# Designed miniproteins, single chains, continued (2), part 50

Each design is a single chain, and the fold is of that chain. pLDDT is the mean over its residues in the fold that is shown.

## One batch from the design tools (miniprotein)

Design m5714
Fold by ESMFold2-Fast:
Structure m5714 (fold): chain A 81 residues (1-81)
Amino acid sequence: SAVREAELVREARERYERAKKEGDDLELARSLGVLIPAELRSGRYEEMAKLSDEAGKLIKRLGDEGLAAFEAGGQELYDAL
């Protein structure tokens, strides 16, 4: 649903900004899991690439827990479509 996707993306952007300010790395990974595929679906490839670089560095540092949080975000977006 386009309405559900738009609401989830808005919430994920608010969550991303909050997590970044608070240093909540798992919440940051989860929000990136929503935002990266959303930017790809919107054709915003430059922004998608920037967020993907950030996510790659974050997941490398956090390991399996960071990857799981990122995948959970991607699943939230998939379920909203």
Scores: mean pLDDT 88

Design m5715
Fold by ESMFold2-Fast:
Structure m5715 (fold): chain A 61 residues (1-61)
Amino acid sequence: SAQIEELERQAALSRSSAAYNRDMYEMLKSVNPKLAAYYEEGAKRSEALYKEYEEQKKKLE
């Protein structure tokens, strides 16, 4: 369904955002810990959104 396709798209975007924020954290954690913490929190939020979209998709299958 269109709703499942949209949830798949949102889940994919959230996963990509989480990966980007994790990469930024790893790059910055030794040189700018404050900025690294910002990206770590961003990764956690995107990871939570990914799980939420995946669970919503399961409910519609």
Scores: mean pLDDT 88

Design m5716
Fold by ESMFold2-Fast:
Structure m5716 (fold): chain A 81 residues (1-81)
Amino acid sequence: SDEEIRKVVEEMLEKISEIDPEIAEKAREVFEKHEDPVEGFEAMENEIAWLMAYRKYPEEKVKEIQEIVKEAAKKIEELLK
């Protein structure tokens, strides 16, 4: 359901915020621009990846954030099928 996907997104953003609150806030802004939570999640994934690449984040932080995003993606995929 949309509500379950939104819960997964909130849990993901909370974890990312512990590492980098700025990237979490930018990701949230992108997610909230989409009425469809799946489309919002895909747009948010792209924004996070772009911001990490553009701002040249350290490899350790990139790996940690990528793992959090991958776990969220797996949970959403399970909810859709």
Scores: mean pLDDT 84

Design m5717
Fold by ESMFold2-Fast:
Structure m5717 (fold): chain A 80 residues (1-80)
Amino acid sequence: MEVIEIDESLPKGQQLALVEATMGMLYMAVVFSGWDPEEAIELMEKVLEKAKKLFADDPELVAHLERVYREVVEAIREAS
């Protein structure tokens, strides 16, 4: 599987945008391109774990990203 690399030298807002865009693209890959749902969910879990480390100083942002992750995973499972 492709590993998603987030450059820590980028502004926090750009790093957040990359995390959110990646989750959205994984959802679209399942729904529109027939990607394996389980593979996409595994990649999203890795993205979330990186984001949790990257934003460890911002527990509210981490909680928001965990909620987004759960919503996207549920949407993938419903679409598949």
Scores: mean pLDDT 75

Design m5718
Fold by ESMFold2-Fast:
Structure m5718 (fold): chain A 70 residues (1-70)
Amino acid sequence: AADLRAQIPDIEAALVTLGLPEEVARKVAQSIVDKTIAAGGDRDTLLQQLVRAVKAFLEGGVEALKPFTK
C-alpha cells in the first residue's frame, strides 16, 4: 500500500505533462491509487488504471476523467 502511494507524485507529474490541470491530475492520481489499494491490486493493476485514464483524457478531454476522480 505505502509503495503504491509513493507513486502518486510521479503519476500526477506525468498527467500534468500530458496536459491535465494540476488539480485534476492530483485527484486522478490519488483516486486510481486508492482504488487499486482498496481492491487489493498491485502495480500492474495501477498501470492498467493509469492507461485507461490517459486514453479517456486523450479521447474525451477532462470531462471523460469524471469516473477516475471519485
Scores: mean pLDDT 79

Design m5719
Fold by ESMFold2-Fast:
Structure m5719 (fold): chain A 76 residues (1-76)
Amino acid sequence: MSPMERALALLEELAASLPPDSFAHLRVNTLAELLRAGRVTLDQVLAALEGLLEVARSLGDEETAEALERAIRELQ
């Protein structure tokens, strides 16, 4: 499986684990669409996920933060 295919699968799995109407769910779905369209690189996806992790931590959303941290580790 290519790194891009693996990243897309991980983003789709992450999105499925998040609440459907959350900011994180919307952002992760947008990242998956942009990655599929070739509009972002894997490095840009990682940077965006790290930014979402900081937002989740600032909101005290430990469940979303844990899911994002796991996805970031799997992509590296």
Scores: mean pLDDT 83

Design m5720
Fold by ESMFold2-Fast:
Structure m5720 (fold): chain A 70 residues (1-70)
Amino acid sequence: KTVTVTIVTDGSKVGRLEIDLRSGKEISESASQKLIDTLKELARNLGADIVRVDESTTPFVTVTLETVPP
């Protein structure tokens, strides 16, 4: 399972992450949740919040990180 994640900050597209979740049947089925949890932890370290997560667009998952205004 391959997941492409688009990161948007400050209302602007800043990059794209492509994550390959090919790690076996059982792990791959659980990998989406671990991916989201990992991205939440990364967002905390970057001082950003995950606002939206769209998993309905197979094979892509879109994660939006938006910073609050000062």
Scores: mean pLDDT 49

Design m5721
Fold by ESMFold2-Fast:
Structure m5721 (fold): chain A 70 residues (1-70)
Amino acid sequence: MEEVRKEALEIIEKALEEAKPALSEETFAILRQYAFQRVEEYVRTSPSPEEVIRKARELAEAIVRSAKAL
């Protein structure tokens, strides 16, 4: 489970780095906290590691889209 969580967090961090130039420091911090909380919920709720990775990818895309909406 730790391996899967770390992989999911890496996916999220890469998305945050891509979105970072378009975000204020405050907005970046808020999105990062929410994203990490979502990953924690996915790890607890999902029975399979593959589902955790899928959800992390979807969340990563949502982060990039949120940056465009700001």
Scores: mean pLDDT 78

Design m5722
Fold by ESMFold2-Fast:
Structure m5722 (fold): chain A 72 residues (1-72)
Amino acid sequence: SMEELKKEINEKLKELEELAKRYRDEGRFSEAEQLEAFIQKLKQKLENSKTEDELKRLLREADIALEVAKLG
């Protein structure tokens, strides 16, 4: 459902926000700012998503971003 997809996307966004905070704690301010800007873009896409297919694509984008952030 759209509600479950939105919930899962919001959970991924929270994980990304925690990583951004960790970057700041580690003195990685530039990387934190870049990740925070990306999170804001994902939140905007979430607000603008009107279909389950759009939400599924956004969830994939969030998953990829989280994977990349955890690796770098």
Scores: mean pLDDT 85

Design m5723
Fold by ESMFold2-Fast:
Structure m5723 (fold): chain A 67 residues (1-67)
Amino acid sequence: SAGDTDLARILQRELGLSPERAAAITAAIFAYSREHGRAPRTAAEFQQLPGVGPATARRLAEHIASF
């Protein structure tokens, strides 16, 4: 979807992630949202995503938690 594509582009721009990693994290965020009825908001919630370490989780919370 457009929102899916936009989020992957934001991850590449703001966090310097590769296209492959940005796509994987975007998919994981949407999977989390389907399971929990809402998007992850905190660094602790982002760190539950596959392949997301503490530093990446913190940056995701800082840049994406407002979406």
Scores: mean pLDDT 78

Design m5724
Fold by ESMFold2-Fast:
Structure m5724 (fold): chain A 75 residues (1-75)
Amino acid sequence: AINGDPSKAENIVALKPDVVVGTPAVIAEVKKIEPTIKGIEVDDFTPETIKKKLKELQKEYGNNLTVILGGGASE
């Protein structure tokens, strides 16, 4: 997991993440720039939902997986 907080989809793509976890709006913006990045959409961006998704990803890809958390679209 990355502790960075890039606010723009271009900054997220520039970090070359393996997976982006975020709201559908954030995932859509990331995929417009780089469609090959795996996006995981969450309707409820709560710590519990994110923790569950990160555990599933860590089981599949291991603890060194590059993941970025993208919150809802900023105004």
Scores: mean pLDDT 63

Design m5725
Fold by ESMFold2-Fast:
Structure m5725 (fold): chain A 81 residues (1-81)
Amino acid sequence: SAAEEFARLAAELKEKRKKLKEMLKEEGFSEEQINEILTLPTEKQIEKLKELGASEEIIELVREIKEIQDRIQALFDQGVF
């Protein structure tokens, strides 16, 4: 069902966002840098992360998060709620 698909995507999004924050901390980003970056649009997040020397794994995780966000938005746009 659409509700089950949304619940799955929402859970996956929550888990990947948690992983992203922990990976940023592990790579030496400050709480302030993390909060600043995570409030930016995806393209600007990627640009800023690359400037700050974030690993390719972090960049890929940001892309994966955007794909899940886009899938959730598509479910809303299709009127499945």
Scores: mean pLDDT 84

Design m5726
Fold by ESMFold2-Fast:
Structure m5726 (fold): chain A 71 residues (1-71)
Amino acid sequence: GASEAERFARAEEAGRRAAERLTELAKQLGIDAQVTAEALDADTVRITVVVDGKTYEFDLPGAGVVEGVSK
């Protein structure tokens, strides 16, 4: 179904996968970085990166939940 709860769950899953990919990339580059992601809304995912004691945050669209038939 086209449920708002399902859209939120998809955004949360996409965020977790993005954090995993970025964490793996940082390890490959030898960078000591901590990456986390959380879904704020059905359409918004926040990525947080901690590197050398500095915190950076980015708000991204729900990572692919608006594509194809969705307008």
Scores: mean pLDDT 70

Design m5727
Fold by ESMFold2-Fast:
Structure m5727 (fold): chain A 55 residues (1-55)
Amino acid sequence: ATVTAVRTTITQLPNGNTVVTTEYTYADTREIVLRSRLLDKEGKVLSEGTGWAPA
């Protein structure tokens, strides 16, 4: 599988935490891998997750 695009989205939550989501697009599998990290207001990682979506 070859990564054809990488996109990062930053979302601020009402409690001061931040969600950073990075999307890796694989053209050969028609798949998007999502990696999300929950950070506190000081940048400490509270949790991390991975998901998949069709491209």
Scores: mean pLDDT 75

Design m5728
Fold by ESMFold2-Fast:
Structure m5728 (fold): chain A 111 residues (1-111)
Amino acid sequence: VDEAVAEAEELARRVAEAARRFAEAMAEGRDAGEAALRELAAVAGEAVGRLNALAAAVPELAAEFRAARDEIAHLLGALQAGLDAGAPAEELRAAAERHVARIRAAVARAR
């Protein structure tokens, strides 16, 4: 159980770091932001796959791991929609921070 929670926390940390890089890249310009979003999508895809595996392996924490998975998907959707709409870098940074907080909260409930 403790190992599964530690892995989920590490996955959340990697997603948060990729989301921070996306927000920084958006301040540089749209092309940099699009490249960083592709990197975030790759990191998030790996995290989603691992969280699905953890939910199957640790049924008692499956709801918490699925909640974290769903929040990661919401993060990706929100940032892609904001980028497509031409949202300013500050707005995308705030959105990334809010969704990262929800991901961390979902993982914290597994403790």
Scores: mean pLDDT 85

Design m5729
Fold by ESMFold2-Fast:
Structure m5729 (fold): chain A 98 residues (1-98)
Amino acid sequence: MEEEIRKNVESIISLYDPDNDGFITAADIAAAEAAYNGRTPSASLAEIFEALKANLDRLAEETGLPKVEVIGDSFRTEDVLKLMVAFFLKEREKIQAA
């Protein structure tokens, strides 16, 4: 279950870090959105980055993990991956406890 969740999250994250440089930028997110939705994002790169940061901060609060470090205009792929895996594991526990 945990290994399966991790593999699924790794597959999703690889779409946002296609050059495998170990960082996710607003430009990577915009490119992924354009590729998979077939349309150019209407939001600015700054708006995309701010939205991502807000979502990552919320996931950190939900999981009890530290907030992801901002490195210039990017996030470490590994930090985002760890946070998302922890979030999905917690969501699974809520479903199983219900």
Scores: mean pLDDT 73

Design m5730
Fold by ESMFold2-Fast:
Structure m5730 (fold): chain A 79 residues (1-79)
Amino acid sequence: MAEELAEKALELAREEPVELDVPAGTDPAEAARRALAEVDRLAGGVGVEAARIMAERQGALGDGALLAAARAVIRVLRE
């Protein structure tokens, strides 16, 4: 489940890049926390796990990578 959602999010991000709409002055860690909370609201722990898997598979660590992954998962879930 989580791996499948992560793969779909990776495919979507490749075909249609997810824009990071982070307002000027926003802390990336806070933005990532908010995006993960939205993922949890939409898909629970499976969604959060998918965002984590996606970030890891992109070879990037940290709040920016996690934010991008969470936004991609949200886009998949809203599609």
Scores: mean pLDDT 69

Design m5731
Fold by ESMFold2-Fast:
Structure m5731 (fold): chain A 78 residues (1-78)
Amino acid sequence: SIEDLLKEAIEGFKNGELNKAVRALEEALRLAESLTEPLSEEVVKLIEEAIKLANQLGLDRLAERGRRVLERNRELAE
C-alpha cells in the first residue's frame, strides 16, 4: 500500500538506508500520481513527513515531486 511504502521511506531516511528510502518514496509517489480520488489524511501526513526528511537530506527533486502530489491532492479534495 501507499502507506506502507511511505512508512518504509520515512524509516529508511531516519536509519540512513538512503537507496531503500528513495525507492520506496518514488514508488509511493508514482502510485499517488495514478489516483483520481483524494488521498487519506494519514497518507497526506506521511507524504509531508517524507518531504521534510528528503529536503533535510538534500533530495530537492524528490521533495518537489512530493509537493506536486500534495498540490494535486488539494485540487481533487475540492
Scores: mean pLDDT 85

Design m5732
Fold by ESMFold2-Fast:
Structure m5732 (fold): chain A 84 residues (1-84)
Amino acid sequence: SPEGREIARKLQELFERATGIKFRGRPRGDAADIAALIGMLENYKNQPFEVISAASQAQLDVLKGKVSEEEVIERGRELIEKYS
């Protein structure tokens, strides 16, 4: 969705600002993409394995229906407001 893409873009910008690592291309903005970005941003100070593990687990939780797309979008908005 347009809202999901905008949220994913802002989360990528926050991660890039925090780490100096640049993303290639435009975010998809689906729930799994946003969940992975949330996991990465919340864990970027940890070891790389832990960051990847958190991102993967967040995607799996969306795919298993443990978290809705609406909940992921809302969580993304909260992080953008809190850390922007």
Scores: mean pLDDT 79

Design m5733
Fold by ESMFold2-Fast:
Structure m5733 (fold): chain A 65 residues (1-65)
Amino acid sequence: SPPMSIADFLASLGVPLEYAEKLENAAKLAAATDNFDVDELLKQFDLPEELKPALEALLKEYVLK
């Protein structure tokens, strides 16, 4: 099956639409950066700490190599 889009993946985790774009942009920045910190990404994109597990899941599936 074709891979799920980032937006669809976040929707499957119950992430509100208003935060889905910010999480996708945080993951794109992480993919473009050799060294990143999840807590720093949350701060840079004004994401609440309650979304840290969703960001970590997104990074593990799509960014961390």
Scores: mean pLDDT 75

Design m5734
Fold by ESMFold2-Fast:
Structure m5734 (fold): chain A 68 residues (1-68)
Amino acid sequence: SREELQERLDTLNRNIELLKQSIKDLEEQKKTASPEEQKELDRQIDTLESHIETLERRKEELERQLKS
């Protein structure tokens, strides 16, 4: 239903924003981190960025369905 699609879109948007905030928090941690810690933080950031990319594609699919 349209309501189910909207709920999924809202959840997806919330998850994307939470992931973006997590990246900002990790980038802030990098400023005071050791070189070894920075490497671990970079790996985590890369993983989160990949997840955002996947969620953005799902968002586009849901938005197209919702407009139908």
Scores: mean pLDDT 87

Design m5735
Fold by ESMFold2-Fast:
Structure m5735 (fold): chain A 89 residues (1-89)
Amino acid sequence: MEVEKLLEEAQKVAEEMVEAAKAGDAEKTRELGERLTEIAEEIAKLKEEAAEFAESQGLDRESALEEIPKLPERMKELTEKMVEEVEKK
């Protein structure tokens, strides 16, 4: 599934983002968070396939179709919070 490949990429980028944040690299953390947001945008474009994947995980398809378009904004918010935490140190 295309969504499964995007989720695998997201996991790798997220792991790199966590390591960058632990290293105190705010710039790298922001860059990786922007990549995660781009992956979330691709998942949102594939909303029907993403909803089908969510349904295979036991989630309601209609609920998934409503939530999937919100993923890019949620990822952007998470990125901002992580960068703020790194910049505080």
Scores: mean pLDDT 79

Design m5736
Fold by ESMFold2-Fast:
Structure m5736 (fold): chain A 89 residues (1-89)
Amino acid sequence: MKSVATIKLVGPKEKVEEAVKKIKEFVDAFKELEIEVEFREENGKAVATIKITSKTGHISAIERAAEEAKEIASEIEGLEVEVKIEEVE
């Protein structure tokens, strides 16, 4: 069983790309974390779905990564941020 944090960002393309870049740089610093990003454009807004997975399976690493990602996105004006943490097999 492993935990996955899903962060959804919606807003202007430039700002979503900036947030995704900063979140990737943060997650890449942690050897135990993996990151997947899906990028979409919808009605002139960019939508990024970021999935963070822990190789160790411990939810605490996922919770910390999700909280930091939320803080990074909140520093960028005009972004909507949704965070969800789920357990998967």
Scores: mean pLDDT 77

Design m5737
Fold by ESMFold2-Fast:
Structure m5737 (fold): chain A 62 residues (1-62)
Amino acid sequence: MKVAVVIAAKSEEEAKRAEKEARRAFPNSELIFIRASTAEEAVELALRLQLEEGIPSVVAVV
């Protein structure tokens, strides 16, 4: 199963921590990491993936 993780991060270190936590939360899933510039963009991307592609999506704002 594919899971999209849409990350809006102020630093690369924070983004990498979010990716590590996502991998722990979904160990048996194929993870797709997408970077967003803002929290609003992250939410919009996550909703589009869920509605258009049927891909479960989570948003991390850090």
Scores: mean pLDDT 82

Design m5738
Fold by ESMFold2-Fast:
Formats: structure tokens, C-alpha cells, sequence
Structure m5738 (fold): chain A 51 residues (1-51)
């Protein structure tokens, strides 16, 4: 579909995203722990795979 239904708040937090990224081998928690929030962390992960 060209667009999603709606974008609600996710039950995902910085801790959850860090854990997922570590499990997927994207980065270690230590590398990700420096980010102040989940949005910053998600942006950094996107840059890592976007470039």
C-alpha cells in the first residue's frame, strides 16, 4: 500500500531498539547507549545502513 493506516506511538523504547539491534548484529549496546532517545538511535541505525 502507498501509505500505512496510521502512525501511533510504538511500544518500542530506546532500550528495546538497542536490544533488537544487538540481537540482529547491527551494533553493540555499548555503541548505542550514547544516544539520548529511540529516535536518535533509529536515525543512527538508518544512516549506518542507508550509506
Amino acid sequence: TPYVDVDYESPMRKEDLMDIAERLGLASRAELAGFPDVDSLATALGRRFGG
Scores: mean pLDDT 66

Design m5739
Fold by ESMFold2-Fast:
Structure m5739 (fold): chain A 74 residues (1-74)
Amino acid sequence: MEELLEKIRENLRTYLVEKLGVPEEVAERAAEIAVRTIEELYKRGEISEEDVKELAEDVDKALEFLNEVDRRES
């Protein structure tokens, strides 16, 4: 689990900096918040370890998932 969360953090940070031109400091903070959100959902049983692995393999799916969570929580 911790390795998957670290992979998600690094992939999101890299994507935000390299593809979207977000400042590295801002990208690191955003990736940290995203990973904390995913970890909390996993602890609550709302997502499975397989779901987290899928998010770690595909940064676009991770971004879509986080947008969906934000809409649901809003």
Scores: mean pLDDT 77

Design m5740
Fold by ESMFold2-Fast:
Structure m5740 (fold): chain A 85 residues (1-85)
Amino acid sequence: SDELKQKAARLVTAAAIAVIGADYALEMGRKDEARSYIETAKKLIEEAKKVADELKAQGRTDDANEIMELAKKIEERVKEIEKRL
């Protein structure tokens, strides 16, 4: 059952890395690369949310809430970057 939580953690970490990549690409004036990173981050966050829903279905509400809070923080940063694209 911890494998599901580990999967969610990997997805959230990968999404955070993609957001860092998008921010750096924008700083370098590479808008198309930034868009690609943001698209990747969005897909990873949606996958992480699905894993959080599975955790909730298993009664693992605290674990699900931790993943959802991390996902929301990354989504807020994604929206901030999208305003600059």
Scores: mean pLDDT 89

Design m5741
Fold by ESMFold2-Fast:
Parts: sequence; structure tokens; C-alpha cells
Structure m5741 (fold): chain A 72 residues (1-72)
Amino acid sequence: DAKRYVDLARSKIDEARDALLRGDTEAAEQYLRQAEEYIRKAENAGADQKEIDELRSRVEALRRALEELKAQ
């Protein structure tokens, strides 16, 4: 079910953002990996490409924030 994977990806993106806000870089990295897996599953299940592109854009933005925190 493509919708289920899209919803799970959004949930993991939100969890990654919350982890970054509290400075938990390890939790953020794990949530981003899970979000990427759900995005792949959603795409394979036939999710709308515009939704996939928006989810990937959000993950990339959070990955940039994570790398900035890790670099300090």
C-alpha cells in the first residue's frame, strides 16, 4: 500500500526533525535511514512522483542539518 509507506515516511521525517531539535544526532540519523527506506517502498508501490520528490527534498534538507550539527 503506497499510502501506508508515504505516511510512515512522513512520520519518520517528523521524528528525525524532533531528534535534531533536541541534539540527538544518532536518533536523527536512524530516523532518516528509516524514512529513506519507506520512501523507496512507497515509490516501488506506485506512490505519486510529486509526493516522492517532496519527501526526498525534506530528507535532504534534514541530512544537511544533521551534517552541520556533526561538523560543528
Scores: mean pLDDT 88

Design m5742
Fold by ESMFold2-Fast:
Structure m5742 (fold): chain A 89 residues (1-89)
Amino acid sequence: EERRKRDEEIAREVARYLMDGIFENLKKELEEKGLSLPESWSEERQFRALFVISLALVRGLTDEQVRKLAEVEGLSDEEIEWILEQLKK
């Protein structure tokens, strides 16, 4: 139904809005630590990468857990390897 679709769309937009605020704050914090997200990546890709990095740092995720999470987020092998390299610093 049209209403159900609208509710799902609104829920996704609200989640994006909340996560965007977190994204900007975490991106700034990581840049202060010398971790700059590649400018060639889209904002969506940067957001997904930052989410994975943040969870890895906060929860102490293993390389295997980071890889699985990044795959679920739709990141490429190249992007996943970049994230793993940053986490080793």
Scores: mean pLDDT 71

Design m5743
Fold by ESMFold2-Fast:
Structure m5743 (fold): chain A 86 residues (1-86)
Amino acid sequence: SSLLERARELIERAREYIRRGRYLEAFELAREAAMLLMELVENREVILKAIGLILAAIGEALDGRYLEAAELALEAAELLLEEIER
């Protein structure tokens, strides 16, 4: 689906931005990817775990810890992507 393709592109860009030290942009891209992927996942346990990771990521971002925010948001997106690819 177009949502899945877009989410994969956002995940790859988020990883690149983390490698380049652009953590706030990485967080924004990873969060967008996770939100898109939630539309494609039916497993409630996986969705709730991803929501928990996103809420934690937002908390880190509000405290100015953008690397931690990006890593948590990316973990949420990757968790959702893995569920879709099974």
Scores: mean pLDDT 90

Design m5744
Fold by ESMFold2-Fast:
Structure m5744 (fold): chain A 119 residues (1-119)
Amino acid sequence: MEEEIKKLREEALNAPSVDDAVAAIDKLFEKGASPEELLEIAKRVAGTGAFGARVAVHIARLLKSKGYEDYAKEAAKLAIETAQRTLDVADQMTDDPEGAARLKAEAQRIIKEAEELLK
């Protein structure tokens, strides 16, 4: 792996926001990162709740746009699984109903987007 690709991968994995992660992933793809590398990033962020789910659905959309159908489906499934776990977490947020409602809305949007990518 080249130095620039290594740096962009670290930026994607440690991004402070979804927008920063998406920008790093787009640059990785522009520099010729493999579908395997993008899927690995999706797997590594899968445990980070709504953040990881949003990143995974972006990766799925990007992979599908280039004809990497099997990788796109795997990333979309990761996004759905991560978003479903996020819904479970939101259901336990009894002390913050507004925060729970926002988290549920985002998770539901991600699930719908990812399910569309599986068609």
Scores: mean pLDDT 83

Design m5745
Fold by ESMFold2-Fast:
Structure m5745 (fold): chain A 93 residues (1-93)
Amino acid sequence: GPSVEEIAERLKEAYEKKDIEGLEEAIEEGKKSGHFGVTGYGYIKLAELKAETDPSFPELEAEVMIGIGRIIIGVARVIGQEEEIKLAEELLE
């Protein structure tokens, strides 16, 4: 499957282009590949983008998505994906 670096770059590009569908597709690829660090950051970026682009998107829904992303990053940390988490932080923050 795609590398962590390829998924992280796809997430970054989709976020910068405000491409919600592309961001969702990259998140799904991260999940399928077991790359939970980039997947968790993807959820956080998706919540931020939806809140930015849709003024009717509820703050609570954005907070829930960010919470899910943080839980997924926590799982990635427990399973030893620290380098993946660091890469996602460097590319997506």
Scores: mean pLDDT 85

Design m5746
Fold by ESMFold2-Fast:
Structure m5746 (fold): chain A 63 residues (1-63)
Amino acid sequence: SRDQDRQYVRNMARDMGLTFTDDAVDLLVDRVGSDIRRMNGALGRLRTRAVGDTITVDAVRTL
């Protein structure tokens, strides 16, 4: 479900030492949430380009 996908993103972000804004989580889930391979790839790219610990919706848009 969408709520399970949102929780997955939040858990992975926590493990990576990152915080996602709620709108960033929603956009990421809407783009890739049903495909775990795409989700993991997107999370890896967001981690690599993070300049701090917070991932915003604008960062997700630039994937």
Scores: mean pLDDT 81

Design m5747
Fold by ESMFold2-Fast:
Structure m5747 (fold): chain A 69 residues (1-69)
Amino acid sequence: ETPELVALIRELEAELAAERAANPDLVSAVVISYSEAGEPVVHRFSARSPEERERESAKFRELAEELEK
């Protein structure tokens, strides 16, 4: 993957860590990046329970289906 994109992702991770420290109610975040091959890479940062994360996954799958239409 491009080194520039990797550096940006690391900066975003640092920002997310700072936001979680300042806002404990921020329990989930999703970042979508694309490789040079055009493949989407989904990064999910979540402290929710397994049940809550499963509901989030269902919502993401619904969004993917909408993109197919």
Scores: mean pLDDT 65

Design m5748
Fold by ESMFold2-Fast:
Structure m5748 (fold): chain A 85 residues (1-85)
Amino acid sequence: GLTAEEIAQQQEEVEKALQELEEDPSNKLALAGLLTLQPQQVPELINLAVSLGFDKEAILEFLEKAKQSNDRLERIDLEREFLKL
């Protein structure tokens, strides 16, 4: 399970990403962060990403890769790959 500090950090990162998307809906980095931090909200996040001009197939491939990563250290690499989509 996650520690209280890790939960607080994830919540802060989610809130920051949501604020960045509210200010700039085309912010790919903020969207990538949300997809890696909140994979359980996948249908809503896929719809958001498609509305921002991302290819649905590319998003599904990214999500399959994100599901296999349980490490926060891999999140930076996943975000970098998402920015190339």
Scores: mean pLDDT 64

Design m5749
Fold by ESMFold2-Fast:
Structure m5749 (fold): chain A 67 residues (1-67)
Amino acid sequence: EEENIEIAAKAVKELVEKKGYVTKEDLIEELVKRGVDKSTAEELATKVVNQDGEVMAKLIEAYKKLE
């Protein structure tokens, strides 16, 4: 789960750098491209788009580690 959050942070960074925004569909595609299975990618992308506080806190922490 924590590993998938780190992959999500990298996917979000890539999408923001390329498009300036993140959609659920683009996030699912980037997660699958990075080796996350489709069902897990769909669940994780849904939590990110819905701004689930626990997932968002972990995502922000992982994102800061990439800088």
Scores: mean pLDDT 76

Design m5750
Fold by ESMFold2-Fast:
Structure m5750 (fold): chain A 55 residues (1-55)
Amino acid sequence: SAIEEAIARILAGGDTRAAVETVREHLTDEQLAHLEANDYAPSVVLPILRDLARR
């Protein structure tokens, strides 16, 4: 899935903002605002994407 691919890119040291952009449609405006406020830190991004991947 696109979400699993985004997670793999982040874990490989890729740009977290660019990875999130590929799955933007699966995120709420509130989640996107939260990620932006935290400068797309992997520690914030990865739990959200992993939760989405399991749904």
Scores: mean pLDDT 84

